# Designed miniproteins, single chains, continued (4), part 111

Each design is a single chain, and the fold is of that chain. pLDDT is the mean over its residues in the fold that is shown.

## One batch from the design tools (miniprotein)

Design m15848
Fold by ESMFold2-Fast:
Structure m15848 (fold): chain A 120 residues (1-120)
Amino acid sequence: MSETEVLSKLKELGATRESVEEARKLIENSSSEEVLEASTPENWASLVYALLLEGEIHLGLGLMYYSLGMLEKAKEFFELAIKYYETAIEILKKHNGPEELIEYLEKQKEEALKNLEKLK
């Protein structure tokens, strides 16, 4: 499944531009535990959407810094990407979200973990 396909599916499941913007603010001001606790049947798709985007952004920035030889920054971004993907997976499991979305996020988390291992 592509990122575009995953994002489209989350929109079908209730993620709107406004609810994703609200989810992003919650994520920016909260721990992973607090985000998971704040997840509801009405907002989980928006939280997963926002967490997926944050994970992808941080994975991309980690890869960019890695290519520039900025290994400490790359490590920080890969660790943040892993946390975002893990939180999204936990929300999906809590709300019985689609298995194919969990599989996609697990693959993205594995990519971030493999890149992080190159730095250890």
Scores: mean pLDDT 88

Design m15849
Fold by ESMFold2-Fast:
Structure m15849 (fold): chain A 91 residues (1-91)
Amino acid sequence: SAATAARNAALMAAVEKRDQEGALQSIRDNLLKAGEYLGKVTGNLEEELARAQKLADEYIAQAKADPSKIPELTRKAQELRDEAKKLYEKS
């Protein structure tokens, strides 16, 4: 029935929204963690966290405007964290 189809579509949309919210949180967490590692390397924790927060806000804004960018932005956030961690581990 049309009512069952509408309910199923609403449930699928709710799951997709939750998955997107999780991905956006992952982007933020990875970028903030990159900022923490860089702050420990440079000694400028507050400045590096402020830069990381600004970048996270920019990535999240891009992802909300175009959800097709979420996989690319998630990958970039993870790469930035991995690079920052390597710098921290070598210091």
Scores: mean pLDDT 86

Design m15850
Fold by ESMFold2-Fast:
Structure m15850 (fold): chain A 73 residues (1-73)
Amino acid sequence: MVGIEGMLKSLDDIEDSAKALKNPQASQALLEGVERARRLLEEGRAAGKGEEGVKRARQALRDGLLEAQRLAQ
């Protein structure tokens, strides 16, 4: 399992990649996924459920990536 620090680093890397995307709608969808993932990590930490936060953040990232791929087509 990826810890909170590892997830935050992954979110930073994905955010940078999203900003480099040539399709503005795909970029926005991925950035929204990253923003949702950050919020879910914060909610998990605040509730004392960091592991649940990481799992939810991963799901939000996956949903954002799929939406970005759909929009890039």
Scores: mean pLDDT 80

Design m15851
Fold by ESMFold2-Fast:
Order: C-alpha cells, then structure tokens, then sequence
Structure m15851 (fold): chain A 94 residues (1-94)
C-alpha cells in the first residue's frame, strides 16, 4: 500500500529526528507522533502491531519519568525505544 509506505517513511524520519534531538520535550512530542502513526500502520498491516505496542510502552514510560522530573531517564527511554524501532523497521523493510 502506498499509504503504508508513506506512513513507514514518516515514522522512520521521526525516529531519526528523535535520535538527532538534544531536547527531551521535543523527543517526547515526536515519540507521541510515532505512536499515532504506528497505530495507523498496524491497522493497515497487523504484523506491525508489536512495534506499535513497543512505541506506546516507550512513550508512556518516558512520560512517567518526565512527570517525575527524571529527564535523563526519560531521554534514555526515548532514545532506546527509537533505536529499537528503527532497527526492527529496517529489518522488516529489507
């Protein structure tokens, strides 16, 4: 599907932007967008459901750390989640 391809390309771009950012609030906002797009992608391709769940779990955990004022833990969770999602997407698209 051209829609699925466009969603996955946008998700990849957002994940790379998370890894390039030094601002945890920007990283959190970008991961929230990744969660939304991964949910849409998983509706088009159910094989992507584990990735959508991984993105949501990483986002929620990072939000919890951010709300507690633990910005370093939030950043670590966001970067680790983005890295794992990128690696898995690259393997699925290969």
Amino acid sequence: SSELRELLEEIRRLLEEILASEDVEEQLKLMGRVVELMERAAELDPRLRPLAEGARRGYELAKEYHEQGDLEAARLVLRTTAHELLETLERLLA
Scores: mean pLDDT 89

Design m15852
Fold by ESMFold2-Fast:
Structure m15852 (fold): chain A 70 residues (1-70)
Amino acid sequence: GPMLEEVERLIEEAERLEREGVRAVLAGDHQTLAAIQARIKEIEARIRELLRRAPEEDKGEIQRMIDRHF
């Protein structure tokens, strides 16, 4: 459903940001790294909020997605 699709998109964004973070470290770009880390924390908080608000039928799948990534 739409909530599962939103969680998947947020996880994909976090994975992309983690790859960009590695590049920022290699480039010595501390400002970009800090911004990436802040965005990942926002994504984690949003996913946790979506899990809290999810229908019971979706909670198990969302939790598995979280456990797989984090």
Scores: mean pLDDT 87

Design m15853
Fold by ESMFold2-Fast:
Structure m15853 (fold): chain A 55 residues (1-55)
Amino acid sequence: SMDEHLKSSETARRVSEHVRQGDREGAQQALEEGRQQGVRQSTITQLERWMRRAL
């Protein structure tokens, strides 16, 4: 749905921003916030793997 897409995109953007800043804690918090908001587990897992490789 459109809501799912927006939540996923917003979560990805927030995680990316924290990763660019080298902020592991902020990136982790953004992931947890996305999970709580109902972002799909597959999307969370992809972002988590990307974050681990980038940080």
Scores: mean pLDDT 82

Design m15854
Fold by ESMFold2-Fast:
Structure m15854 (fold): chain A 84 residues (1-84)
Amino acid sequence: MVRADVLVTTESSDPDFVREVGERVRKAALDTPGSLDVRYVTDAKNGQVGVGAVFESEEAARRALEEISRVPGVKSVSATLQPA
């Protein structure tokens, strides 16, 4: 198992936009095969979404990061992967 701590920067700091992007990012992570647990928090003032997720494998985690980076409204993604 792999734990991923992901920080997403959104293209806009509008609160509704950040919430919508956060929802899409969460869905992208959850819909990735091998996702076990996904939690997220939005910080609209900074245009950021934080995601904490657990995956069955490092391959599943990397696939989720690729899907997250493709979500409309995502400007940048940074992630830390750790054995869980």
Scores: mean pLDDT 81

Design m15855
Fold by ESMFold2-Fast:
Structure m15855 (fold): chain A 84 residues (1-84)
Amino acid sequence: MKVVVIGGTSKSSRDAAKEAIEELEKAGHEVTGLLVLPGKEEEVVERALKLEPDLVVVAAGGVGNKVAEMLRERGLEVEVVEPK
């Protein structure tokens, strides 16, 4: 599958995104990592849409929950991963 993983600016969010990327790549998926900054939620949504992914994985917390909702509204399959 083509998978986009979106992490936030906190260490826990970045670590969760990195872990998701590593596990998805080990499983044989084509993975692209994106970072969301506060105030840049629309930009990251548009970047994800241009990649035409089969799945988007978003690290929870901060603006991540908003980005996940925006992606679902645009018709993308979205999974949210909780930081440890």
Scores: mean pLDDT 81

Design m15856
Fold by ESMFold2-Fast:
Structure m15856 (fold): chain A 76 residues (1-76)
Amino acid sequence: SALEAEFNKLKAEVLALFKQVVAQLRAQGRLTDAQIAQLQRVFDGAIARAEELAKQGKYEEAIELLQKVKADLQAL
């Protein structure tokens, strides 16, 4: 479906963005390894929640959650 395709595309974008942001924060020395591990746990939890919503057919809610995650990463 169109919503499933949008969800999958947005998920791929958010995963790539997270990898880029973490690499940048490491290079800048702004976060400790423990803080990066905590950021990874929070991120993984949000992705798992979005995937669970998608499994329930709640693609609009899943997409909204991924858009929020994307905005939060861009604010870092």
Scores: mean pLDDT 89

Design m15857
Fold by ESMFold2-Fast:
Structure m15857 (fold): chain A 62 residues (1-62)
Amino acid sequence: AEGAEAARRGAEAGGGEATPAAEQSADLYHKRNPEAAAYAERGGRIGGGGAGAASGDFNQAL
């Protein structure tokens, strides 16, 4: 889990490639879950190094 977490927090929504995916995810969640969309959008769009990893985990906790 530690290895996977390190990869996720740095690569998942660390910015760059993850940015376009985060935008699409926010659009999809916008209609389904406005709350989850806000968290996913923040985690991905802001560059989400740590937030990107939290986005995936937060989505389950939320």
Scores: mean pLDDT 49

Design m15858
Fold by ESMFold2-Fast:
Structure m15858 (fold): chain A 89 residues (1-89)
Amino acid sequence: SRRLAELLSKLTRAMLTGEFKKLAEELGVSVKTVKKGVEIAEELLSATLKLAVLKAIYKSSKTASQELIDEIQELEERIRELEAKLLEL
């Protein structure tokens, strides 16, 4: 989603610059909501990186364990939940 990518970019910029009030005004939300958005964005980025690593392992394996398949599925579900939460900001 382009909207999700743009929101992630804005939240990352606010985190790096400390300009939470400016982003809150731009998005029409509270500073508390922006800070919560940053927490969700950090979790989403971490989960996305972990998923990429696990999928690379899966593709490199002739046979995958059920545990690996289950962990990939759980991460994909968690990423969907985090993306939905971020879009509700």
Scores: mean pLDDT 85

Design m15859
Fold by ESMFold2-Fast:
Structure m15859 (fold): chain A 61 residues (1-61)
Amino acid sequence: MEEKAVEQAVEWAKKIAERYDPEIARKLAHEYIDNLNVSPEAKEEARKKADEIFEEYEKKR
């Protein structure tokens, strides 16, 4: 289901946000999401959620 793919993309974004610089993490997450075999709507939702995660991690620095 697309919901599960979006959830997995969000977990991936959280994982890389902890390990990489926010700019690099965003690039990696967007590349991962763009390669998902899901609808454009699901990809947009995943990118939005990933960006929110990166913004939160930037504020914690």
Scores: mean pLDDT 77

Design m15860
Fold by ESMFold2-Fast:
Structure m15860 (fold): chain A 100 residues (1-100)
Amino acid sequence: SEAEEYARKALELAKQALEYAKQGDTEKASKLLREAGDYLKKSSSLGGGGPLLHEASRAMNEAGFALGEAGGVVSEEEGRVAREVAERLRRIGDEIDKEL
């Protein structure tokens, strides 16, 4: 389904974001997580994302946590952006889990 396709894209982007966050590339990780969040919301709005939607949500939470940690060691501006992105992804995940 289209919902499952969007959830799969969100999962792939979240996994890429996690790897960049682990490398300290908070700018690339933030960009990828924002894109993942957009796909996750599209998947949720269509319904039928099922277990893949939950996997994507969990991967985004993991990447968000790693991004927040990396933000603690970069410039104040980059750290602020990283923490804002991480918090938004956590809220998106929480909203999706509550609707299912």
Scores: mean pLDDT 73

Design m15861
Fold by ESMFold2-Fast:
Structure m15861 (fold): chain A 68 residues (1-68)
Amino acid sequence: DFLEKVFKVITGEGEELNEEERKKALELQKEIVENFKELIEEAALLSLEEGIEEAAKKLVEKIKEKLK
């Protein structure tokens, strides 16, 4: 639920976050960037082959698996 909400905010579809939610979203974003750089690179390559939507979906699934 929280991860989905954060992704909606990042894509500009989300509602306004309060200050505590914004801090958590920034921390999560930083963690994703630092720990999942290789997954982002894989998604970039996949977007050239299968399109942006499919690449984004697979990236989200891999991130969810890593955060479990």
Scores: mean pLDDT 63

Design m15862
Fold by ESMFold2-Fast:
Structure m15862 (fold): chain A 88 residues (1-88)
Amino acid sequence: LDAADLERLRREARRLTEETLREMKERGEDWEAVEAELPGALRRALAIAEERGMPQEVIDFLREALDADVRRQLEALILAELAAKHMA
């Protein structure tokens, strides 16, 4: 992944995060349940990203998201998934 690829994936992750949040709101999702699951998912994604040698920017974003809000946590998970698919 070069810098241009990473910036494109970050824009896509932001767009998908907004769509996901909108859909969750429309469905009346249990936000407390979602918030409870996100830290575990982020820790797993971070471990996988480190083991696979993903770009440092992705690893840093995941680490920073651990102490952030739900929106940032979802964005980080989506970015990690998009980066993994691009590298596969």
Scores: mean pLDDT 81

Design m15863
Fold by ESMFold2-Fast:
Order: sequence, then C-alpha cells, then structure tokens
Structure m15863 (fold): chain A 77 residues (1-77)
Amino acid sequence: MAEEARELTFQALTPRVGEEVARQLADLAGRGLEYFQQGDYDKAAQLFLEASRLARQAGDDDTARGFEELSRRVLAA
C-alpha cells in the first residue's frame, strides 16, 4: 500500500538526507505509486523525477538515481 511505502521510504532516507527532506521524498514517492496503481504512468513518472531532483539537491545521488530508474520503468510499463 502507498501509505506503508511512505513510512518505509521515510525511515530509510532520514539518516541519508535528514527528516524534512525524507518526508518530502516519501510523499512524492507515495503519490507516484498511487498514480502508478491507477494506471496514470505519466504522472507517476513525473513525481519520481521530482523526487530524484530533490534527492540530488540534498546531496544523495544514489537515491536520485534510484528515482530516475523508477521513472523510466514506469514509462516502460
């Protein structure tokens, strides 16, 4: 469920980017997953790209690359 994904994302990212940025990333990722489950792949991909940009701005290139990969996979689905 998207809510559980938000909690897991927040917990995983907090030590990497801090609580405030982790919360924003968890929200973007959760909303992206919700659109993906609704079949709106374009909006899902856009939200994952926004998460990627935010992660890069926070200095976490690994997390940013992960969200870019999710965006590509969503558009290929």
Scores: mean pLDDT 81

Design m15864
Fold by ESMFold2-Fast:
Structure m15864 (fold): chain A 56 residues (1-56)
Amino acid sequence: MSPEEEKLFQEAAEVIRELMEQGETLPLRIAERVRERTGASMEIVGRALEAVLKEL
């Protein structure tokens, strides 16, 4: 990934972790909120979701 894409990926991953800690369990809602907050593409959001889920 480019440095800009890596930054968006890290931001997306942190937002995903925050939302999950707050009790959000619906992947579609998590993805939409992450996109709204970070401006990241669905592809970057999807990669961040997969990475966070693998940590569980």
Scores: mean pLDDT 78

Design m15865
Fold by ESMFold2-Fast:
Structure m15865 (fold): chain A 78 residues (1-78)
Amino acid sequence: LREKVVELVEKAAEEVKDEKVKEELKKLIEKIKKATSLEEILLLVMEAIEAVEKADEESKEKAMPYLNEALGLVMDAL
């Protein structure tokens, strides 16, 4: 699960043009790798969604499907 969530957030970061949002997603990926619970991973994925919501519309449209897939995977595992 964690490996797939990391992969999806990395794909979302690749679609984002804003360097600040991209760096925020990279920090969240490192936190997900160190997370010790599914609840912690869920909160970090939700933070990634919030970060992408601040990006430009094109980046949001391309990145959000990956984050929604990650969210669904974590929620299904809870």
Scores: mean pLDDT 83

Design m15866
Fold by ESMFold2-Fast:
Structure m15866 (fold): chain A 96 residues (1-96)
Amino acid sequence: MIPKTEETIKLLREIYKQLVELEKDPYNLEAWQKLIKALRELVKIVQPEALKEMTPEILSRPVQALAELLGLDPNKFSIENFKKKVKELYGIEFED
């Protein structure tokens, strides 16, 4: 279970921000780099023992790695499903 801490909340908010930017422009390299960095830091907190095994997927398919980490179907991933899952697990709501 991902711990509900200030650091985890900050990382989930950063991930949400970058997902929104990537929905607007999927070729935004800076948004991909920030997403990968935040996801990698989240994995270090949640499952540090799995970091080495997950790193290739995080670097090559960060959205799929994020979906799997949250227990979402990667083929059905959407920003709305991410928001719902984060609210269910951590009680965090994202507003613009």
Scores: mean pLDDT 78

Design m15867
Fold by ESMFold2-Fast:
Parts: structure tokens; sequence; C-alpha cells
Structure m15867 (fold): chain A 109 residues (1-109)
């Protein structure tokens, strides 16, 4: 049903937002090497077309955003550019994962 599909999409969006916020908080606690290592692991483990996969990508994005915010505040243009490039890559993977997940949810509706 359309109502069930809309509810499932809202639940996925809420989980994604929560994962991003958790990632941002985690990123504030880590140094740069730790952020890159943990974000890379989350991206590698993110299974395409799954809610778990999109949550892992959202958490990685949150962590990288925290590191980007620190680099900008420090005036480190090279570090900021590096984190922005990583965020752009994660964002592209997240968009593709979400597209595949939506196609799967629509097929199962």
Amino acid sequence: SLEKLEQQRREVAARVNKAYEEGYRRGLELDDDEVIAEARELVEEAKPGTVEGIEKLAKAAGMLQAALDRAIRAGDAERAARYQALLDEVGKKAAENLRKLNEKLEAEA
C-alpha cells in the first residue's frame, strides 16, 4: 500500500538522520587519522540497496563533516578540500544506495 511505503520511507529517513548526527558527534571526539580510518571502514562495509548500508554512509558523512568543520575553523584549506572531496564521494555512494533501496521497497510494496 502507498501508506505503508510512505511510512517505511519516513522510518528510513529518521534512521539516516540519526546515524548522521551520531557520526558528527563521534567525529568531534576523533583525530583526523581516526576519522579517515573509521569513515573508510563504514564506506567499505556499506552494502548497496540496504537500510544498514545507507546508515553506515550517513554516519561516515557525519564524521567527515565534523572533521571538515574543524579544518575550516583552523583555516587549513588543504585539509578542508580533502574532507570535502571525501564527503562528495560518500554523498554519491549514499545517493546511489538510497536509489537502489527505494527501488527495492517499491518492488516489495
Scores: mean pLDDT 87

Design m15868
Fold by ESMFold2-Fast:
Structure m15868 (fold): chain A 68 residues (1-68)
Amino acid sequence: LVELSVEDNFYEKIKKKAKELLEKGVSKEQAIEEVENEVRELLQSNGISEESVEKAVKAAGKLAEKFL
């Protein structure tokens, strides 16, 4: 990922969501799935292509895993 502004927004959003799910007592696996679903829905609603959405969703899942 080379787009810094998008990466920064993405990073903060994923970190915030991961922390929120941990505070709720959600399992690591469930938290990763919830983050991935949130990112997919958000990007699809903004008209991002399916290929780019799935790439971003996988990146979000990996970022969430690092914060858990």
Scores: mean pLDDT 73

Design m15869
Fold by ESMFold2-Fast:
Structure m15869 (fold): chain A 73 residues (1-73)
Amino acid sequence: AISGEEAVARARAYIARAEEALRAGDGATAKQHLDKAGDYAVLALSRGEEAGALEVARRARELAQQLRDLGWA
């Protein structure tokens, strides 16, 4: 089992990977990393890391919008 703090850290790492994949033009990989970030954000929230989970969710929404704007909806 991982802690809520570790779940937030992993979610942030996956968001960073999604951002890198998007900059490289790989929307499919960006979407996969974004899905993983969402999974860890949900886990973090379930462990009581509300503030960290909400921060990750905000960044994930911004990336999801960029993916949609580029046709990866």
Scores: mean pLDDT 86

Design m15870
Fold by ESMFold2-Fast:
Structure m15870 (fold): chain A 79 residues (1-79)
Amino acid sequence: MEEALEEALKRLDVARKTYENMAKILNNPEIAKKAKEVVDEGKRRLLELAEQGMTPEEIQEAYDETLREIQKAIAEVLK
């Protein structure tokens, strides 16, 4: 359980840094801002689910939802 949560949180940090770099390359700070907002909310949700005794599968599903939310938010910024 702890390993799944720690790995998910670590991967979300990597995703945030990736979009921060993309924001610099594209000269669009909104990309970094939106990525941070979605990652911070996703991390909070993952921690709450873990405290409620959710399964590793439920943690993985919440992580996958957060990744989809990041992708959607960035796509909206790029329109």
Scores: mean pLDDT 81

Design m15871
Fold by ESMFold2-Fast:
Structure m15871 (fold): chain A 88 residues (1-88)
Amino acid sequence: SEYAERARKLAEEIKDVLRLMTFEGLSIGEAAKKAGVSASTVSRRIKEVVRLHDEYVAELKAQGLSETQARIQAGLDVDIEIMEAIFS
C-alpha cells in the first residue's frame, strides 16, 4: 500500500539508528550520535512514522474496519515494512 511504501522509505533514512535502538537498546540520542545523524532528524522521522500509522488506521476505519481491526492491519502493513527496512 501507499502507507507501507512511505513507512519503508522513512525507516530506510534512519535504519542504522533503528537497528541500534532495536538490537542494542540505545536511546534516540545515543543511537543518533553513533550513526552520525542529528537526534532532531531522527525524532522528526519517528514522529512522521507514527503519524503515518495513525493516518492509515483512520483510512482503514473509513473503509469500514473496527478500531481493533484497523490497528492490527496497520501494524501488519506498516510495521512489517519498517522491520524489512531495518533488517535489509
Scores: mean pLDDT 77

Design m15872
Fold by ESMFold2-Fast:
Structure m15872 (fold): chain A 87 residues (1-87)
Amino acid sequence: MSTESELLSALVDAAARNQAEINALPADVRAQIGRLLEEAMRALSRGDLAAAIRALEEVARLLTQHGLERAAADVRRLIEAVRRAAA
């Protein structure tokens, strides 16, 4: 499996594990996170690791702003995995 496919799978898994907490967020915040996750998935699918990192950093920021620190930590671990793949 390509590194990009592994990272995409990890992103989908992280989103699924945190879905209940994300669903409890205000609708506008949930929609923004959804759009950023879609952007990260598209970036990973095309091998644009830098664009994926930027989108995921914004997701982590929003999650932290709304008190979802465990979900934010999951996203930061994924960012580190993408950074390692980019090196």
Scores: mean pLDDT 83

Design m15873
Fold by ESMFold2-Fast:
Structure m15873 (fold): chain A 118 residues (1-118)
Amino acid sequence: MEEKKYILEIVKKIFDELNIEPGAELTDEQLTKILEKVAQELVKRFDIDIEDLVAGFRFVYYNGEGDVVPIEELPEEVKRLILLVVNAILKYTKDPRLQKAREALIAAGLEEVELPEL
C-alpha cells in the first residue's frame, strides 16, 4: 500500500517540476520526460533492472505497438510497477494515449490495480 502512495507522490512531483497542469493532455516530449524521471526514481527504491523498466515504459510509450518486448516477458514486479505508474499519471491527466496504454496492459493479462485517494 505504501508503494501506491509513493508512486502517486513521485508522479505528482514530476508533473510539478515540468509545469504540467492537471487535466491536460500530454505531449510526446512530456510523456517521455515523465517516464524517464519515474524510471530513475523507481530504480533507486525497488530492486529492479533499469533495462526491464525501460522496456516496460517503451511498451507504454508505443501502446504495445511495433518493436516492443511482450509484457509477459517482463518480471512480475516490473509489470505491476508499470501499471501503477500509468494509473498514477491518469490521476493527474485524462490523456487518451495513457488510457490506451492502460487498456493494452490489461489486455496483455495484467490485473487492474486501484490507487488510493489523495
Scores: mean pLDDT 74

Design m15874
Fold by ESMFold2-Fast:
Structure m15874 (fold): chain A 72 residues (1-72)
Amino acid sequence: MEREELLREAKEIVERALANPDDEEVYRRVRELVERYGEEKTFELIAEALYELGLLTEEDFKRLEEARKKLE
């Protein structure tokens, strides 16, 4: 199922972002998701990934939201 693949990709992005928040690859991968599925769906996938990884912190959400804004 496509959603399952997207969630896996989102988890990889989240794990990479937590290791290095300034990683250009994180921004690139988020841009790919935004271009394919739109900003809202991409953000939902990232939020779901954070939930499944047990990482529901506002700081992490803010960093990912900032990355999303840079992709506009």
Scores: mean pLDDT 71

Design m15875
Fold by ESMFold2-Fast:
Parts: C-alpha cells; structure tokens; sequence
Structure m15875 (fold): chain A 68 residues (1-68)
C-alpha cells in the first residue's frame, strides 16, 4: 500500500532528525550551553510524539487492510 509506504518513509526521516537532535544535545552539553540543551530536548520530544502518531496510523491502516 503506497500510503503505508509513504508513512514509513516519513517515520524514517523523522528518526534521522531525532538522531541529529541527540548529536546536537551532546555538542551543546560539551559546550555547556544548557539553554540550547533544553531547547533540543523539547524538539526531541516533539519528534518522538510525531513518530509515535505516525506509527499508530500505520497500525490503523494495516488493521483496516486485514479487515477489508
């Protein structure tokens, strides 16, 4: 299903962005920029929430496909 494939691709892209944010958090800690760390943690949380939402949508579509 093209829709499920598109959602999985978007999840992969968001997971890459999340990994980049974790790398930036490590750099900010190294630089003792604790305000930047707080900002990046908030961004990581938003990305995690979006990934979880998309994963639930994939599960919903898979169930609809199985039921139909």
Amino acid sequence: MAEIEALRKKIDELEKKLNEVFTEISKAIQNKDYEKVKELISKAQQLTDEINKLRLEVKRLERERAAA
Scores: mean pLDDT 82

Design m15876
Fold by ESMFold2-Fast:
Structure m15876 (fold): chain A 68 residues (1-68)
Amino acid sequence: DRAERLAVAKEILAEQEAHPEDVAGMTPKVQARIAEAGISVEDAVEAQREVFLERATEEERKEYERLL
């Protein structure tokens, strides 16, 4: 259910990792794809966090944890 939608959001966001130009926020294109999949903005933010942490180095992960 919701976990399945979160997994789809993670796939969409993982594709965005190939385009590091706008990592600070979801691009309009990514947001549109997430909305089309029926995923809420809150679930998309959680998926983005997971994708970031999975890719992040130890230093980047610690910085992320400190910032938020």
Scores: mean pLDDT 61

Design m15877
Fold by ESMFold2-Fast:
Structure m15877 (fold): chain A 96 residues (1-96)
Amino acid sequence: SEREKAIEIAEKRKKVIALVEKEDISGDSFDEDVEKGTEALKKAGDDYGLKLLQEYVEALKNNDQETLDKLEAEYRKIVGKVLLALDIATEEQVAA
């Protein structure tokens, strides 16, 4: 049903937002969200976005605060826009 699809989209969006906002990067869901984002960017052919996502994740895993501080807002903004746009496209498909 359309209602069930809307709930699924909301849950997917919540996971993408959590990844970008870095509210909790510990646990299995973080790795799943990173894999999902990586696959989506590969399918889109967005080499720049893929590079930014990889640098962002690598900096998080290495606790590279200098890299995070310098480029954090730009990385999150660009990566967040790409991942959120994918959720918006899914929402449009449900509405159609």
Scores: mean pLDDT 56

Design m15878
Fold by ESMFold2-Fast:
Structure m15878 (fold): chain A 77 residues (1-77)
Amino acid sequence: SPMQAMLASDDAAQPLIDQGLALVRQARQAEEQGNFDEAEALYEQAIALFQQAEDDYDSPIAALARAVLLSSRRSRE
């Protein structure tokens, strides 16, 4: 069923999602330290991992995480 396929894709994508979330935490710490260039690079790496999880596993959780990150970055001034 579509629901079972979605759950399976999220489970398979979990290592990529966990790595992406770890990079987001590191990026936030870099921002707090004033290392904006490092934070930018870490966010780009996290977005790439979520994109890979979406492309390789069709993960709705990874797609949502990527969308939230892209939206959040546009709101920072």
Scores: mean pLDDT 74

Design m15879
Fold by ESMFold2-Fast:
Structure m15879 (fold): chain A 83 residues (1-83)
Amino acid sequence: SARESAIKKLEEAVRLGDRSAQTPEQQEVVRLAAEALKAAKAGDLEKALEKVREAIELAEKAGMSEEVIKKLREAEEALEKAL
């Protein structure tokens, strides 16, 4: 399902982010992605979408890896389809 896809992409983004985050701003991206994941697992898809969008905006400004940004964008698309 779109929700299961979103959860998987958020889990991948958090895992990759945890391994690569070196700055406080990059750590905040991972925190926002983890909050989005928690919301998605709880069925709060609107909150998950808000948090993933915040994570994407900060990730671009914080110089987060392209792979992490890609996973966050894939999660955003899946959450939009689930709503």
Scores: mean pLDDT 88

Design m15880
Fold by ESMFold2-Fast:
Structure m15880 (fold): chain A 94 residues (1-94)
Amino acid sequence: MAKRQAELVRGLARGLRDAARKMSTMDDDSAAELARKVSKQLLQAAKTVPKPASKILTKGAKELDEASRRRDKDAAIEALLKTARELEELAEKL
């Protein structure tokens, strides 16, 4: 049971790292659109996963939405990587 939750959380973290890598090759407008889409996806995922993962996803979504509104690609990448690190740390405790 704990292994399945850890695998799911690590999968989410990997997806966020992949999104950050892809975003680094985009222009600011494309990166902002991707950040907005990922923010919405994280909010939906937060409804389906237990705490504390849901809190990490909700916080990450808010930071991505803020970066998207500012068209700040670097802030969006930082939010993705920070959220991925917090999920990875959670997986180690599961």
Scores: mean pLDDT 83

Design m15881
Fold by ESMFold2-Fast:
Structure m15881 (fold): chain A 68 residues (1-68)
Amino acid sequence: SAEELLEEARRRFEEALRLEDKEEAIKRLTDLVVQLVNLLPQFSPEQQAEAQRLIAEIKAAIAELEAE
């Protein structure tokens, strides 16, 4: 389900943030954004809003990692 996919995506986001390897973290987070964007058309409007919020959080985390 979309709810299960979004929960798994949040888990992957948190796991990537715990990596010591910044380049690997950025790669995993970038891949996660691509996967979520590709799934957006298949989600309901409420699930799209939740996914878009998660995508924004992931993109912000990538920007912070790249600025370090």
Scores: mean pLDDT 85

Design m15882
Fold by ESMFold2-Fast:
Structure m15882 (fold): chain A 96 residues (1-96)
Amino acid sequence: SREEAAERAEEAVRLAREAVRELRELAETAEDPEAREAIEALARQAERLLREAEEYARKAREAEDDEEAEKYALEAEVSAGLALILLGVAKVIAEK
């Protein structure tokens, strides 16, 4: 349903926002300057993905039919998934 798709898109935005927050915390606590610079670059990419997820979530809420809402919810989930992958990469960098 449109309502379920909109809820999924909103959850995707929440996850992407959390990933951006964790990425920024990792950058702030990084002791190695090269690691910090790399994590800051990943944080900037994740912020762009968060903005994309927010736009898709808005489109999912404004969708006139279930198919359009599902398409935009999936796009929001993809953007959030990519942001989580960037967080995973940053955690590996922070361990070095």
Scores: mean pLDDT 90

